# Ledger of designs, part 75: designed miniproteins, single chains

Each design is a single chain, and the fold is of that chain. pLDDT is the mean over its residues in the fold that is shown.

## One batch from the design tools (miniprotein)

Design m2587
Fold by ESMFold2-Fast:
Structure m2587 (fold): chain A 83 residues (1-83)
Amino acid sequence: GKEELQKKLEEEAILALEDIRYGKELIENSTDPTKYAAGAILLIGGAFNAYLIKKQAEKKGLEIKDEKARKAVEEGLKLLGLG
């Protein structure tokens, strides 16, 4: 049902937010090129995942209601220059 799909998208968005935040932390605290690269991959990947989740929700006529999931979309879009 729509409720199950909405919950899955919100959970995926929360994971994307965690990737974005951890990626930022690795970049900010990085004195190691490997940690910087890992942080960049997590940051960019999380941002793209959040964008795709937003597009999937829109395509299915679903509203993202969870506060953390909404924050993931907002932060991801800003990182991609789309928000």
Scores: mean pLDDT 85

Design m2588
Fold by ESMFold2-Fast:
Structure m2588 (fold): chain A 93 residues (1-93)
Amino acid sequence: MKTKEEIIKIFEEARNKVLEAVKDLPPELQEKVQSILDKALNYLKNNDITEEEAKELFLKTGREIVDLLEEYGAPDDVIEKVRKILQEAIEKI
């Protein structure tokens, strides 16, 4: 069973990996990805949530980022890497 602090740490590690994965994309797109991640992180910090609710938040956040990247025509390898990072984060909860 994960504590709130452990869930936040898992998300922060995933956030750093996602930002690294998108570092070569246009700055406007990087800013939008960071905004989505920061919104989710702030929600985690300001709310007491269950492990199941945290998994749902990670899934939703990942989907929003993937949809954004697909709309902008980001490379498939970048999109797949983001999907994998968020899936691995969910598995750690």
Scores: mean pLDDT 85

Design m2589
Fold by ESMFold2-Fast:
Structure m2589 (fold): chain A 66 residues (1-66)
Amino acid sequence: APLPLVEVREVDKKELEELKEKLKELNEKNPETVYSILHLGKVSEDTYLVGIVKAPNGKYLRKLAE
C-alpha cells in the first residue's frame, strides 16, 4: 500500500518541534485521521527533511524503516 504523503517540508530543529506540536493537537481533535511525521533524512547540519503522512484508517499501520 502506498504511503498517503500529504506534504514534504524542509524544516529546522525549531520548526520540527513546532510541527510536532501542531500535529499532536490535530490528532487529538480529529479521531478519524492520524497524522504522523516521517523522517526522510538530513539535508544539512541543522536542516532536516520531513514528510507529513495522513492515515484515514482507524489503526496504526506498519512503519517504514528504510
Scores: mean pLDDT 70

Design m2590
Fold by ESMFold2-Fast:
Structure m2590 (fold): chain A 102 residues (1-102)
Amino acid sequence: SDKKEIAVKVFSAIAAAYEKYPNDREKQIKLTVEELKKEGIDVSEFTPEEIINEIIDTIMEVRGVSREEAEEHLKAIIETKMKISMEEFKEILKEIIEEMKK
């Protein structure tokens, strides 16, 4: 699915930007948007919830687990890799979508 591929690339770009600039949210957002634009990906029409749901659906498909287990797995990755909450991750997605519109 194109939407699943886009969502996975968004997550990977955020993770890479966070690893490079763990203490600079503005740089994380700009680098994520630059990488997505380089790959021809436009998320301006997406909601944060749509991106999160496509990531969860991908985890369910790849791991063969329930939605509840996939949600906990995503939360664990975000908390261990980025040291942020799911709520903060949702805000980062919102800021990426808004930056994409510029």
Scores: mean pLDDT 86

Design m2591
Fold by ESMFold2-Fast:
Structure m2591 (fold): chain A 85 residues (1-85)
Amino acid sequence: MVEQLRAAVNAGEIVLEKIETLKDFDEARRLAEDFLTAMSTIPELQPLAAKARERLAKAKTKEEVIEVMRELIRDIEALVKQAEA
């Protein structure tokens, strides 16, 4: 449902903004993991959440966590555009 996908993009942007203000890598990673857990409850987002989780597991810096989150948000936005067309 398009509304759930839009809500996921909005939530992801809020989480990303919060991660950008954090100084600690472990806190940033934990916030991203919590978001991915929430996204995995939406069937349409399960493959994207799984891909992002694998990348997040390999992240070693806050910047890499931010990159994973930005990619995930862009992928969800692409699904919204496809569903609206």
Scores: mean pLDDT 83

Design m2592
Fold by ESMFold2-Fast:
Structure m2592 (fold): chain A 86 residues (1-86)
Amino acid sequence: MEKVVTIELETEAPLPANTIVDIVKALEKAGVKILSVVFSAESRTKYRIVLRIDTDVPDEEIAKIVKEVLESQANITSLKVEVKDA
């Protein structure tokens, strides 16, 4: 099933360059197929990431994986993760 994951985050310091790669790897390890990744930086500390995925993994598990990767990689001041069927 195709889904869209929208991640909106704010950080105290610029996001590490490997953060997107780490999210993709964690999701693929969980059995999620990545169809597209769009990364947008509104500022040095404000970001939007949109993932199109194809998976049978539950929405809550996808959100959990994404949050765990982000919380391990960055000093996050605001985080919103939405998973929707496409």
Scores: mean pLDDT 82

Design m2593
Fold by ESMFold2-Fast:
Structure m2593 (fold): chain A 65 residues (1-65)
Amino acid sequence: SLEELLRQEAERRGLTPAVIERLLGVLREVSAARPVPESEIPFIIDGFLAGLSVEEIINTPVPAS
């Protein structure tokens, strides 16, 4: 599942359980707004850690750089 892939990637990065639960919330909101390919999971984590809002993450599905 997307949630399991996100959890595994976040744990690989050494993120705390509290941060992982917040990331799962972000993933659920993004998935409710649009389809999320598995390849986008690292970018969702990066966007969250960079301080992007859920709305900004929803609107940036393709890297601009």
Scores: mean pLDDT 79

Design m2594
Fold by ESMFold2-Fast:
Structure m2594 (fold): chain A 92 residues (1-92)
Amino acid sequence: LKEVEEEIKKLEEEFLEKYREKAEEAYKSGDKKLEVEIKKALAKEQEKVIELLREALPLLPPEEQKELEEQIEKQRELMKKEMEKVEEELKK
């Protein structure tokens, strides 16, 4: 179970780092198309994470399933918040 949580955390950290790099490039160039492309890439990564979690859910006891579902929701909220911070910081 901890392995699944660690994998989710790692994927989120890797994604945020890539997002920051691409967002910085987009803001420097003023490329609005690149901004849209970055957001599409985010949606695809989130879908991939959800798929991995869906595969894990049937393998867990009911108590752990509930914990994992709550974790998914929490991670989704944190991801959005961190992305907003990156965008705001780059706009400065």
Scores: mean pLDDT 67

Design m2595
Fold by ESMFold2-Fast:
Structure m2595 (fold): chain A 89 residues (1-89)
Amino acid sequence: ETVEVPEKEKEIHKAAEEVYKEYLKRNPNASKEEQEKVGGAIYGLIRWLVEVEGLSIEEAKKIVKEWLKSEEKFKEAVEEYIKKLLELA
């Protein structure tokens, strides 16, 4: 069936939710504001890696999970993504 474009978007959302839930398990003491900000960043990073870098959803998910193990690397990745997004706007 020809519904692959909406299904791909759903897969990106699902991957982001899975990574976000893993983040919440590792960071149960993070503030609600921090949790929401990280959740949005995870979604944006996965989407950017898939749509801009041409990676598979599974590869993007793996990369973002690795970045989440290092607070510094995750922050750098988010800042780079935001800069790229602003350059394309």
Scores: mean pLDDT 74

Design m2596
Fold by ESMFold2-Fast:
Structure m2596 (fold): chain A 68 residues (1-68)
Amino acid sequence: GELESLAKKALDEVKSNPTSETALDLLAELFSTLQPDANKEAIKSELSKELKTEEGKEEIIGLLESVS
């Protein structure tokens, strides 16, 4: 479905360019689909923080792999 397609696209970008604007936009779109009440900029801010750490990056990749 749309969620799985978006998760796979986000996974590919996170693996290639984890801190790119494209990665953050794809992740924010995915998470805003799951949490429609969440602010997209707030999601991008939190994800940017996580993607700067090896642990956060692995956690996000694991989550995306479980959905895609």
Scores: mean pLDDT 78

Design m2597
Fold by ESMFold2-Fast:
Structure m2597 (fold): chain A 75 residues (1-75)
Amino acid sequence: SEAEREALENMRRDSAEVIRRAREGVYSDEEIERVVERLRGMARRHREEGRYDLAEVSEENARRLEELLEERRRA
């Protein structure tokens, strides 16, 4: 539906902004961990609703933030 396309578009934009700010050091490690947990929760809900495209976007964003946390812990 058009509403689902708009939701997907908005989620991609919001996720890009969050990842950008995280890379700039705006968020603490704890704040990033909370965002990861939220994204994983959203992915589970989207799967339960049969919205696999939305679930995949949430999972991909969680992976990118986890990768950033690992990079910070190695520094």
Scores: mean pLDDT 80

Design m2598
Fold by ESMFold2-Fast:
Structure m2598 (fold): chain A 90 residues (1-90)
Amino acid sequence: EVKERLKKVIEKIKANPKIKSHPYAQEVIENLKRALELEDPTSDEAIKLLVEAARNASRIYRELTGEERKIAGEVLSELTKAIYEINKKK
């Protein structure tokens, strides 16, 4: 379930050309791909990668406006929710 959520976040970022071309968006995609490669998506290493992705998504949210800001906010929300759900299961 967590891996499916991360895949959808990556797809959401790639769907918008303005967000996709942003340097911090490339970092978000890299962090999420690395998290997907882990055997345990609930590990401390996975959480660290999701936190870094959330930081980069927050930077995008602050720099963009309109529809692109909304998408960045949705990405940040999904990442924050994933981190919370993982921590609650520990």
Scores: mean pLDDT 79

Design m2599
Fold by ESMFold2-Fast:
Parts: structure tokens; C-alpha cells; sequence
Structure m2599 (fold): chain A 84 residues (1-84)
């Protein structure tokens, strides 16, 4: 895939992850803002988890972020393999 296509797919994955968080829905307008708001969402989830309140919600949020990170890594690997 092209670099432009990779960047677009990465942004779409980040936007979908953020859509699972009502507070951050529609905040991701570009890759940089998406990365910023995902980092903020992660810190908010870590705070919830440490307090022991809504652990199931925090775990669900962490899973969504982790699944997104793993999918981005998979796309990165696939792109590297195709460019050899």
C-alpha cells in the first residue's frame, strides 16, 4: 500500500477507537490530534483503573486501544514486507 493509504487507514483506526469514548468522540481531525486524544483517553483509563472504580469499563477501553495499536503494528509490518 502507499504511504498516503497507510496514513489514512491509521487515522481511520484511531478515529474508530476514539468513537468508543464519548468524551473524545469526533476530536480526531488528523493523525496528530488522534494520537494526542488516544494518549489522553489512556491516561483517563489508567486513573479509573487505579481507583478501582469502573474497572470493567477501564479494561474495555484499554482493550480497544490495545487492539487498535496491534492493528496499526500489523499494517506497519505488512507495508514493510511489501516494500522489500
Amino acid sequence: MSEEEFEKRRLELYQKALDTFPKFKDMAKDLKSAEFWLAVARYELEKLYEKGENKDEAIKGFKAIRDTDNEVLRLEKEREEQEK
Scores: mean pLDDT 73

Design m2600
Fold by ESMFold2-Fast:
Structure m2600 (fold): chain A 68 residues (1-68)
Amino acid sequence: SMEEEYARKLVEETRREVEGKSDEEAWRLVRKTIEEAQETLSDGVFKEVSEEMRRILEEHRRRNEELR
């Protein structure tokens, strides 16, 4: 569906945009994206996006810890 395609692109774009950002900047970006997704997506799709956003933040934090 168009909603699922939008969600997939949103996740992929967010994953790219957090690269090179601090943990605080990445968290702010993800939070803003989740707020926008909540307004736009159905509950089921939003849940999947929220889970992927959490994974993006965990992966980003882990990567930044290795570079400290």
Scores: mean pLDDT 81

Design m2601
Fold by ESMFold2-Fast:
Structure m2601 (fold): chain A 98 residues (1-98)
Amino acid sequence: VPVAKEFIAEHEDDVAYAPTLALIYYLLGEPEKAREALQKGIDNYDKLSEEEKKIFDLGLKIAGDYFTDPEKARKYLEELEKIDPRLAEAVKAVIDSH
């Protein structure tokens, strides 16, 4: 899980990563930071390219479905891995430890 914290520190300002960073923060027991990260992402969504919006939207689906439909969340994570394997690896590392 130290790897996930390092990834967060390097990518805190990446708007496209906001929903996945929010999920990571939540799983690490930092729900306030999770809410802040997600809100910053939402506030800056219009600045994202079409490709970055796909990453953001997949992150929202993963975070939204993780607690209610984990099988669906894993399918979205597989789609994310095809687009951004480094981000997907960070999310998987935190999920597998919780």
Scores: mean pLDDT 79

Design m2602
Fold by ESMFold2-Fast:
Structure m2602 (fold): chain A 109 residues (1-109)
Amino acid sequence: MLEEAIKRVRETAEELKDDPKVVEILNAVITFVERNKDKLSEEDLILMLEAADEAARAYAAGDVRRAVEILVEAAEKVKDPLISNLLRLAGALLALHAGDRELALEALG
């Protein structure tokens, strides 16, 4: 399950390679998971990867608000506060990259 989720995010990063900021964020998520998979909940890591994949696709489709909502909803479902905060920060960074400062503040809570 975890390796399959990582593979899906890698495939999304390759599909979205024309947006270097989105690719940077997806690669950072993959690197974080690979370095910490023995230290953190597999369930939370899978949820984070699935949320990152879905949010990246929404962002690429031009729906920045939906991308941020996906990440914030995932942040509310994960049990680890570290992963929750990373998801909120990822949402805020996507909103800022799109020029939406108010949406970035909403993502941070």
Scores: mean pLDDT 86

Design m2603
Fold by ESMFold2-Fast:
Structure m2603 (fold): chain A 91 residues (1-91)
Amino acid sequence: VDPERLDVEVQIALLHIRIAVEKLYAERAEKKGLTEVAEKSRQLADEINRLVDEAEAALKAGDYETARELIDQANELYRKGVKEIEELEKK
């Protein structure tokens, strides 16, 4: 196993977990009537999922550099999005 390939595969798996968590969070927020929080959480999950799909395509092509760049973008988007959702919850 190539260590670089393994790292990319693990990072993509972690992003899939983050997507699942945000979708679950959106479902629970919707049940509580927190519509804006639910919509923002779904939007965040969808945007990360798009980047993950592109990263998986790059991984399949052996383009680990592009895969890593997309993973970094997804992680930055997640960090920013979680903070924005937390601020909405304070209202």
Scores: mean pLDDT 85

Design m2604
Fold by ESMFold2-Fast:
Structure m2604 (fold): chain A 95 residues (1-95)
Amino acid sequence: KDELLRQIEEALPTLSPEEQRIAERLIRGIREGIPELLKAASYLLREMSKKAPSEEEKKELLKDAEALENGDVEKLGEKGKFMYEQILQLKELAE
């Protein structure tokens, strides 16, 4: 847990101020478990959608964000599935 938190803290200066806020929520989620991580990942996908290079990609990111927020992991597209895999890795490292 402590080493993972340190790695995220070390990454904070490389992130934008908005991404840093998301990272802080992920840090809290690691301590509180999977439900918080799902909400944090949903928020990250919404922030990424603002920077998406195409309207099509933005639409997919928003759809995946809604699915993660609702806990409908079986309905995830590629980007949302990738984010969910990251959450599972974080949980394994936090154990």
Scores: mean pLDDT 69

Design m2605
Fold by ESMFold2-Fast:
Structure m2605 (fold): chain A 79 residues (1-79)
Amino acid sequence: MTLSDEEAREYANKLARSVGVEVELELGAEGEEILEAQRKLRAAGVDIPEIDGVLDEETLRAIQRSAARWAGKELVPEE
């Protein structure tokens, strides 16, 4: 099931906040705050392709996939 861009953004931000990330995850964001967010998400089990401080499309898609898996485990376990 494909999420809308708005729903995907909301899920990604909910996942980030659940692991203590307070910055908004926006495509193209970069810097120390994004680097910290990538580290925290990876520590929580998110499959971050590279911890480089840049939130590119591949990183955002990885977060969204992990958010969908996380939501599935919390609401409907799918493995």
Scores: mean pLDDT 68

Design m2606
Fold by ESMFold2-Fast:
Structure m2606 (fold): chain A 99 residues (1-99)
Amino acid sequence: MVPKVTIDDLARILEERARQAGYSYTATDDDRVLLGRIARLASERGLDPTRVVEAMPEAMVVRSAVVHIHSKDEQLERLIEGAVDVLGEKNMRVEKSPF
C-alpha cells in the first residue's frame, strides 16, 4: 500500500519551504484549499502531490496573498507543470547515479 499524503503533510512542506526562504509562515485554511486543489490536479496527472509541493517555485512559497492563484485552475496547472520541470531536474541530480 502506497502511503497516503494528507493536506496537513503538504502544508508542513509549504511552511518548511517558506522558512528556508527566510519567512515565518503558517499555512492558512485558504492555503489548505489551494493545496487540496494542487493535490487533486497532481494525482489526476499520476504525480505524487508531496513531490509537486516540494518542487513548487520559491516565489509562490513566499506569497502571503494567494487570491490570484486561487482564481483559476489553469494557473494551478501551469504551476504544477513548473513544479514537474523542477522535480525532474532535482530527481536527476539526487536519485540518478552516473553509472
Scores: mean pLDDT 60

Design m2607
Fold by ESMFold2-Fast:
Parts: C-alpha cells; sequence; structure tokens
Structure m2607 (fold): chain A 68 residues (1-68)
C-alpha cells in the first residue's frame, strides 16, 4: 500500500486538502494521521492510482509531498 507524507503551510489548507482527497472518486484512504505540531499528514492509500490523485491534490494545496 502506498504511503504519502505531505507538509502543509497551514492547518486549514491541510484539512481542506484531506477532505478533497477523501471525497475524490476512486480514492481509497486506508489510514490518515495529521501531526498538528509539524502540519505533516501521513496518508496510507489502497492503490498507486489513489496515491497519484492525492499527491496532485496536495501539491495544488501548496504542500510539499513525498512518497515513503
Amino acid sequence: MPVLEARFPSLEQARRALQRVAAAPGVKVIDAHLDLETLTLRLVLESDESAEIAMKAFREAGAEVRRL
């Protein structure tokens, strides 16, 4: 299962990006953890397709995104 790490410039952008990804057709989120101290989201996805969609959405939200 792909794992993404995304660092956001603000909590509001992190929340909106996570909501957008969770609502996206074809995206299956297995687990999500947001570290409020660092504004870093760790996201576990079911498929590589879900990971690509999530990475694009997070980058559009101004996050620095990497695949673990």
Scores: mean pLDDT 82

Design m2608
Fold by ESMFold2-Fast:
Structure m2608 (fold): chain A 70 residues (1-70)
Amino acid sequence: MMEEEERIARDGVASAKSAADILASLGEPLSKEEFIEMSVRSAENLAKERGIEPTERLKELARKIAEEEL
């Protein structure tokens, strides 16, 4: 459902943001494009772990949320 997909997308972006913060502290900050791609992949992996098929809608939500966090 939309609410569950949004939650997964937000969790995926949060995971990517944590990884990006660590990389930035090491002097290797992610590019905008790399951060968005990592966020989408994280959301897809979380959906799979929760038994939900990653839809195009989930991927679009993850991209949108990642762009808003930048």
Scores: mean pLDDT 80

Design m2609
Fold by ESMFold2-Fast:
Structure m2609 (fold): chain A 89 residues (1-89)
Amino acid sequence: MEVSEAGRAALLRLARILGASEELIARVEALSSAEEAAELFAELLGLDPETRELLRRALVEEDAEAEAAFLAATRERLEKLRREEAGKG
């Protein structure tokens, strides 16, 4: 992804909104490349190609609709995983 410094700030904001761990946020923030930070974030969340494209549009094109769609899709995925784990005790 061709991610700007503004995109990196947006990435960190999105990570916090999604409830990413402090360690994950620190790890993403420590990367010198905004592209590497975005790729690490996508990999750690296990994003599919469609959701990765929404993230790219949100970060690279500053597309507010893509950002909203990315947050909705990612929150739904994380909530589903959380509910599946809650049943295992």
Scores: mean pLDDT 72

Design m2610
Fold by ESMFold2-Fast:
Structure m2610 (fold): chain A 103 residues (1-103)
Amino acid sequence: MDALARASGLSRETVRRILKALGELGFYKSSNREIAERAGVSQATVSRFRRALLEAFGSPIAATNRDFLRMAAEVDIEMAPRVPEEQRAKVLELAERLLREVE
């Protein structure tokens, strides 16, 4: 999904790192500080990401586990063409699995 990177002005790699951190910490009660520490980014970067979520989804982290899993899958699909061919199938399979969890 190109919308989060564009709305936040963050790189797709930074967006991916934040989404991974949210998955590891759980998608509720995560503070900007906890996400920043886990993702290895600044709190200002996390605030920018949350603003992008508001712009894309109408609410900053009103997104449930479902919405974050969908976003993670969309990022993986978007980035699949940039992954070596041998890993591309595995990335797409992971994205499909994440989408099945979301319905």
Scores: mean pLDDT 61

Design m2611
Fold by ESMFold2-Fast:
Structure m2611 (fold): chain A 66 residues (1-66)
Amino acid sequence: EGLERLRKAFDEVLKAARELYKQGKKDIAQKFYDEALKVYERALSEKDYDRGVEELNKILEEAKKA
């Protein structure tokens, strides 16, 4: 279901942000967390789960390059 895919995408960004935090990149980790949370909350409010997953996947790719 769309909601479950959205939750998984959000969790993946949180894992990446947590890894950056452990590396001492706290400001970058916080930015990715805040951006992901905003996307997640908006997707829940608008029930646009597919768009939310796409935006979260873009954030995840940026986090992996950080």
Scores: mean pLDDT 86

Design m2612
Fold by ESMFold2-Fast:
Structure m2612 (fold): chain A 89 residues (1-89)
Amino acid sequence: SKENLQAGLDAFEQSLEELEKKAEEAIKNKDVETLKQLLDGLDYAKPQIEKLKEAAKDYPDLQKRIEELEKKLEELKKKIEEAIKELEK
């Protein structure tokens, strides 16, 4: 259980890093379609975070890590949304 939770958290962290890099590249290239696709992907991630939080009830340290990931995810979403607004002017 704990090993599976840690593996899931590590995978999520890696996916978020890749999404951040892809978002930065799309912003530089003014690629609105890619940014919109990334927003769809981020919306899918929210239910996964909720599942991880529920699984981490017995592991306060892991729960704190998940909360930090949730914060980073929300910040990335806002960054992409603002970029789309600026590019669609």
Scores: mean pLDDT 84

Design m2613
Fold by ESMFold2-Fast:
Structure m2613 (fold): chain A 60 residues (1-60)
Amino acid sequence: PAVTVTATASGESPEEALEKAQQLALERLKEQGLMPARTLSVEVDEEKKTATVTVEALPR
């Protein structure tokens, strides 16, 4: 069965926010014992310097 994990982060730049959001998503997957399968969506708000990443994952 596949599950979806979403993480949102902010930073000093849109690029930094994206990196932080990706790191948070991966940490959440690892904590739940899940393996990343694919990235479903990436949303970046350049003005707010926030990013949201949604990842589909599978159990190990």
Scores: mean pLDDT 80

Design m2614
Fold by ESMFold2-Fast:
Structure m2614 (fold): chain A 96 residues (1-96)
Amino acid sequence: METEELIRRVEEALRKLDEETRKELVEEMARIIAEALGWDAEKVAEIARIHAEDLEEAIAMLRGLIREASEKLSEEEWEKVKKELEKAVKEAEEKA
């Protein structure tokens, strides 16, 4: 999956999820990205969960995080992160 296709998929999923499932997905995805980038994953995930109360804020934040990860990570690291993000989206959709 291309980076922009993943972003589109995430946006579509977030628009269909209830607030609690959206918060869980956003928290998990932010944690995955932050860990890969060497950030404070727990802190980033906590902040991301708070922003996920607003759908458009959640979408904008994850779009930014996904793009930053795709630009800063090696091709191999990004492919691994992308697979983890795709799995998180699928699991969240199965809960909805």
Scores: mean pLDDT 84

Design m2615
Fold by ESMFold2-Fast:
Structure m2615 (fold): chain A 69 residues (1-69)
Amino acid sequence: MLSEEEIKEIEEGARKGVEQLVKSGALSEKDAEEALKRAIEGARKAKTVDEATRAVAQAITEALVRAGA
């Protein structure tokens, strides 16, 4: 399982990613909050960093689809 340090780094990366999407207008602040929450939940369930990274990418992609496609 991932360490708390690894989870924190993944959370910070995801937060920065969704903030950029909000600034570009691709995602609303509310959708970004939901995406970040889902990304962190997925990362915490992951057994490897690779799985956590995919979970984050999936959560953000789903939020983008819901927001504009």
Scores: mean pLDDT 79

Design m2616
Fold by ESMFold2-Fast:
Structure m2616 (fold): chain A 90 residues (1-90)
Amino acid sequence: HMAELEKEKKEWLEELEAVVEKNKDKKGEGELFEKAAREAIELLVKAKKEGTPMEELEEKMEELERRLTEELLEITDDPEAQERLRELLA
């Protein structure tokens, strides 16, 4: 259903915009979250313009999330956060 697809994309966009707002002007982990969220917004905008299938969009978003998780694991000094991030990559 077209309305369901649009709703899902809007929800993703709202979540990403919230991440950008929460992490703006931060350094370290916050900077990585902001960068990833901006890239995700670009993917959503491009998908809407080009009519990218939801499956392809989800695949690209999943790859971005994996890359963010890997980058966070490299800079995070919190052992509990490191363990959680490793579980997400497994």
Scores: mean pLDDT 71

Design m2617
Fold by ESMFold2-Fast:
Parts: C-alpha cells; structure tokens; sequence
Structure m2617 (fold): chain A 81 residues (1-81)
C-alpha cells in the first residue's frame, strides 16, 4: 500500500540521515531514491510534475541544511501524489 511504501521510504531516508557525511551526500542519496521510486509508481505526466517539486525540496535542503524538514516534505509529496 502507499502507507507501507511511505514508511519504507521514511526508514531509507532516516538511514541516509544517520550514515551520510554531508548534507550534499544525503541530498544526492535521498533524491536518487525518491526519483527512482516515483518513476516506478507514478504515471509519466504526474512523474514530471513530481520531479519539479522534488528539485524545489532539494534546493531548499542544500540552502538550509534541514534534513528532517526535507524528509517530511518528500514523504508529503508522495502522500499527495
């Protein structure tokens, strides 16, 4: 289910948060996972719009360093899709 998938994504993002050595490394890993998951589960038109929103969240993460906020925003985008 979407709820089970979101919890799996949360666990993956929390592991990235614990293991990444920089915000840039965490961003690259988290957004690679998010983009790949979106490509498997969203239709092509929805995926394009979703990818644009992911780029906005990634840019905010790089500027602020707020990884916890970025994780919650990415998970919220998946709930809204």
Amino acid sequence: SMEEDIELLRKAFELIKETAKSIEEAAEAMFTVATYYASLHLDPATHAAFAARLREVRAELIETGDLEKAIERVLELFREA
Scores: mean pLDDT 84

Design m2618
Fold by ESMFold2-Fast:
Structure m2618 (fold): chain A 100 residues (1-100)
Amino acid sequence: KKEELKKKALEILDKKIAENKDNPGLVKVLEEAKKKLEELSSDESLSPEEIIEEFYKFLKEKFQELLDKTKNVEERKKLAELHHELISELEDILEEIKKS
């Protein structure tokens, strides 16, 4: 289950990186998120649910840092929407894995 979660979550992150190549700050955050996911997935003490919870905390902190550096209102709105979309897609993956 952990390996399946990691693979599917990495696929989502890669898709978001490809869709947002014009935003280097966001791409950097998503690349850091990929590294964090690899680290969390290698921790044998963490359940799939705990991995996702820690990953959500990481994403929240990194997106907040990016928002704090972004002065344009429309760009801030897009970043908030992308963060919510990413969390939603990751929740869907976790629910699917729990059913299998």
Scores: mean pLDDT 81

Design m2619
Fold by ESMFold2-Fast:
Structure m2619 (fold): chain A 81 residues (1-81)
Amino acid sequence: MVEETVRLLEEAARRLEELGDFGSADSLRVAAQMVPSLSEEAQRKVREKAEELLRAIDEGASKEKLRELALEILRIVLDSL
């Protein structure tokens, strides 16, 4: 679902901004804008990775790991256009 995928990405972006990672937050917002153009399969992959990112934030993962996950989400989106 587009709405759920966008919500997860916006939540992750907000959480990353709270941690001071404005670049990763901006990448996730760009990804969120592209979600309506993605196939159902690509949207599913984005949701799974966004949920992984949110879990990593909750677990206190390193800034490097969080950045990597955000870039993986953007890559999935760009490769699916």
Scores: mean pLDDT 85

Design m2620
Fold by ESMFold2-Fast:
Structure m2620 (fold): chain A 75 residues (1-75)
Amino acid sequence: TAAAERLRALGERHFAAGDYETAAKYYALAASLEPDDAAIWRALGEANRALAEQDPSDERSRRAAERAYARADAL
């Protein structure tokens, strides 16, 4: 949808700026609108992976990345 594409574009913009937390929030919203779009789930995975790389003790972001990638691979 146009709404999901706009949210994904906002996520990409924040990801490029290094704001991975905000990027993950926008990608998660986009995924909720288009739950069968593997590309959005991969983008969400990348944002959460980047958060986990900034803080290796961030188990929440690491697990979120794993779940997002698994969802994308299942589609």
Scores: mean pLDDT 88

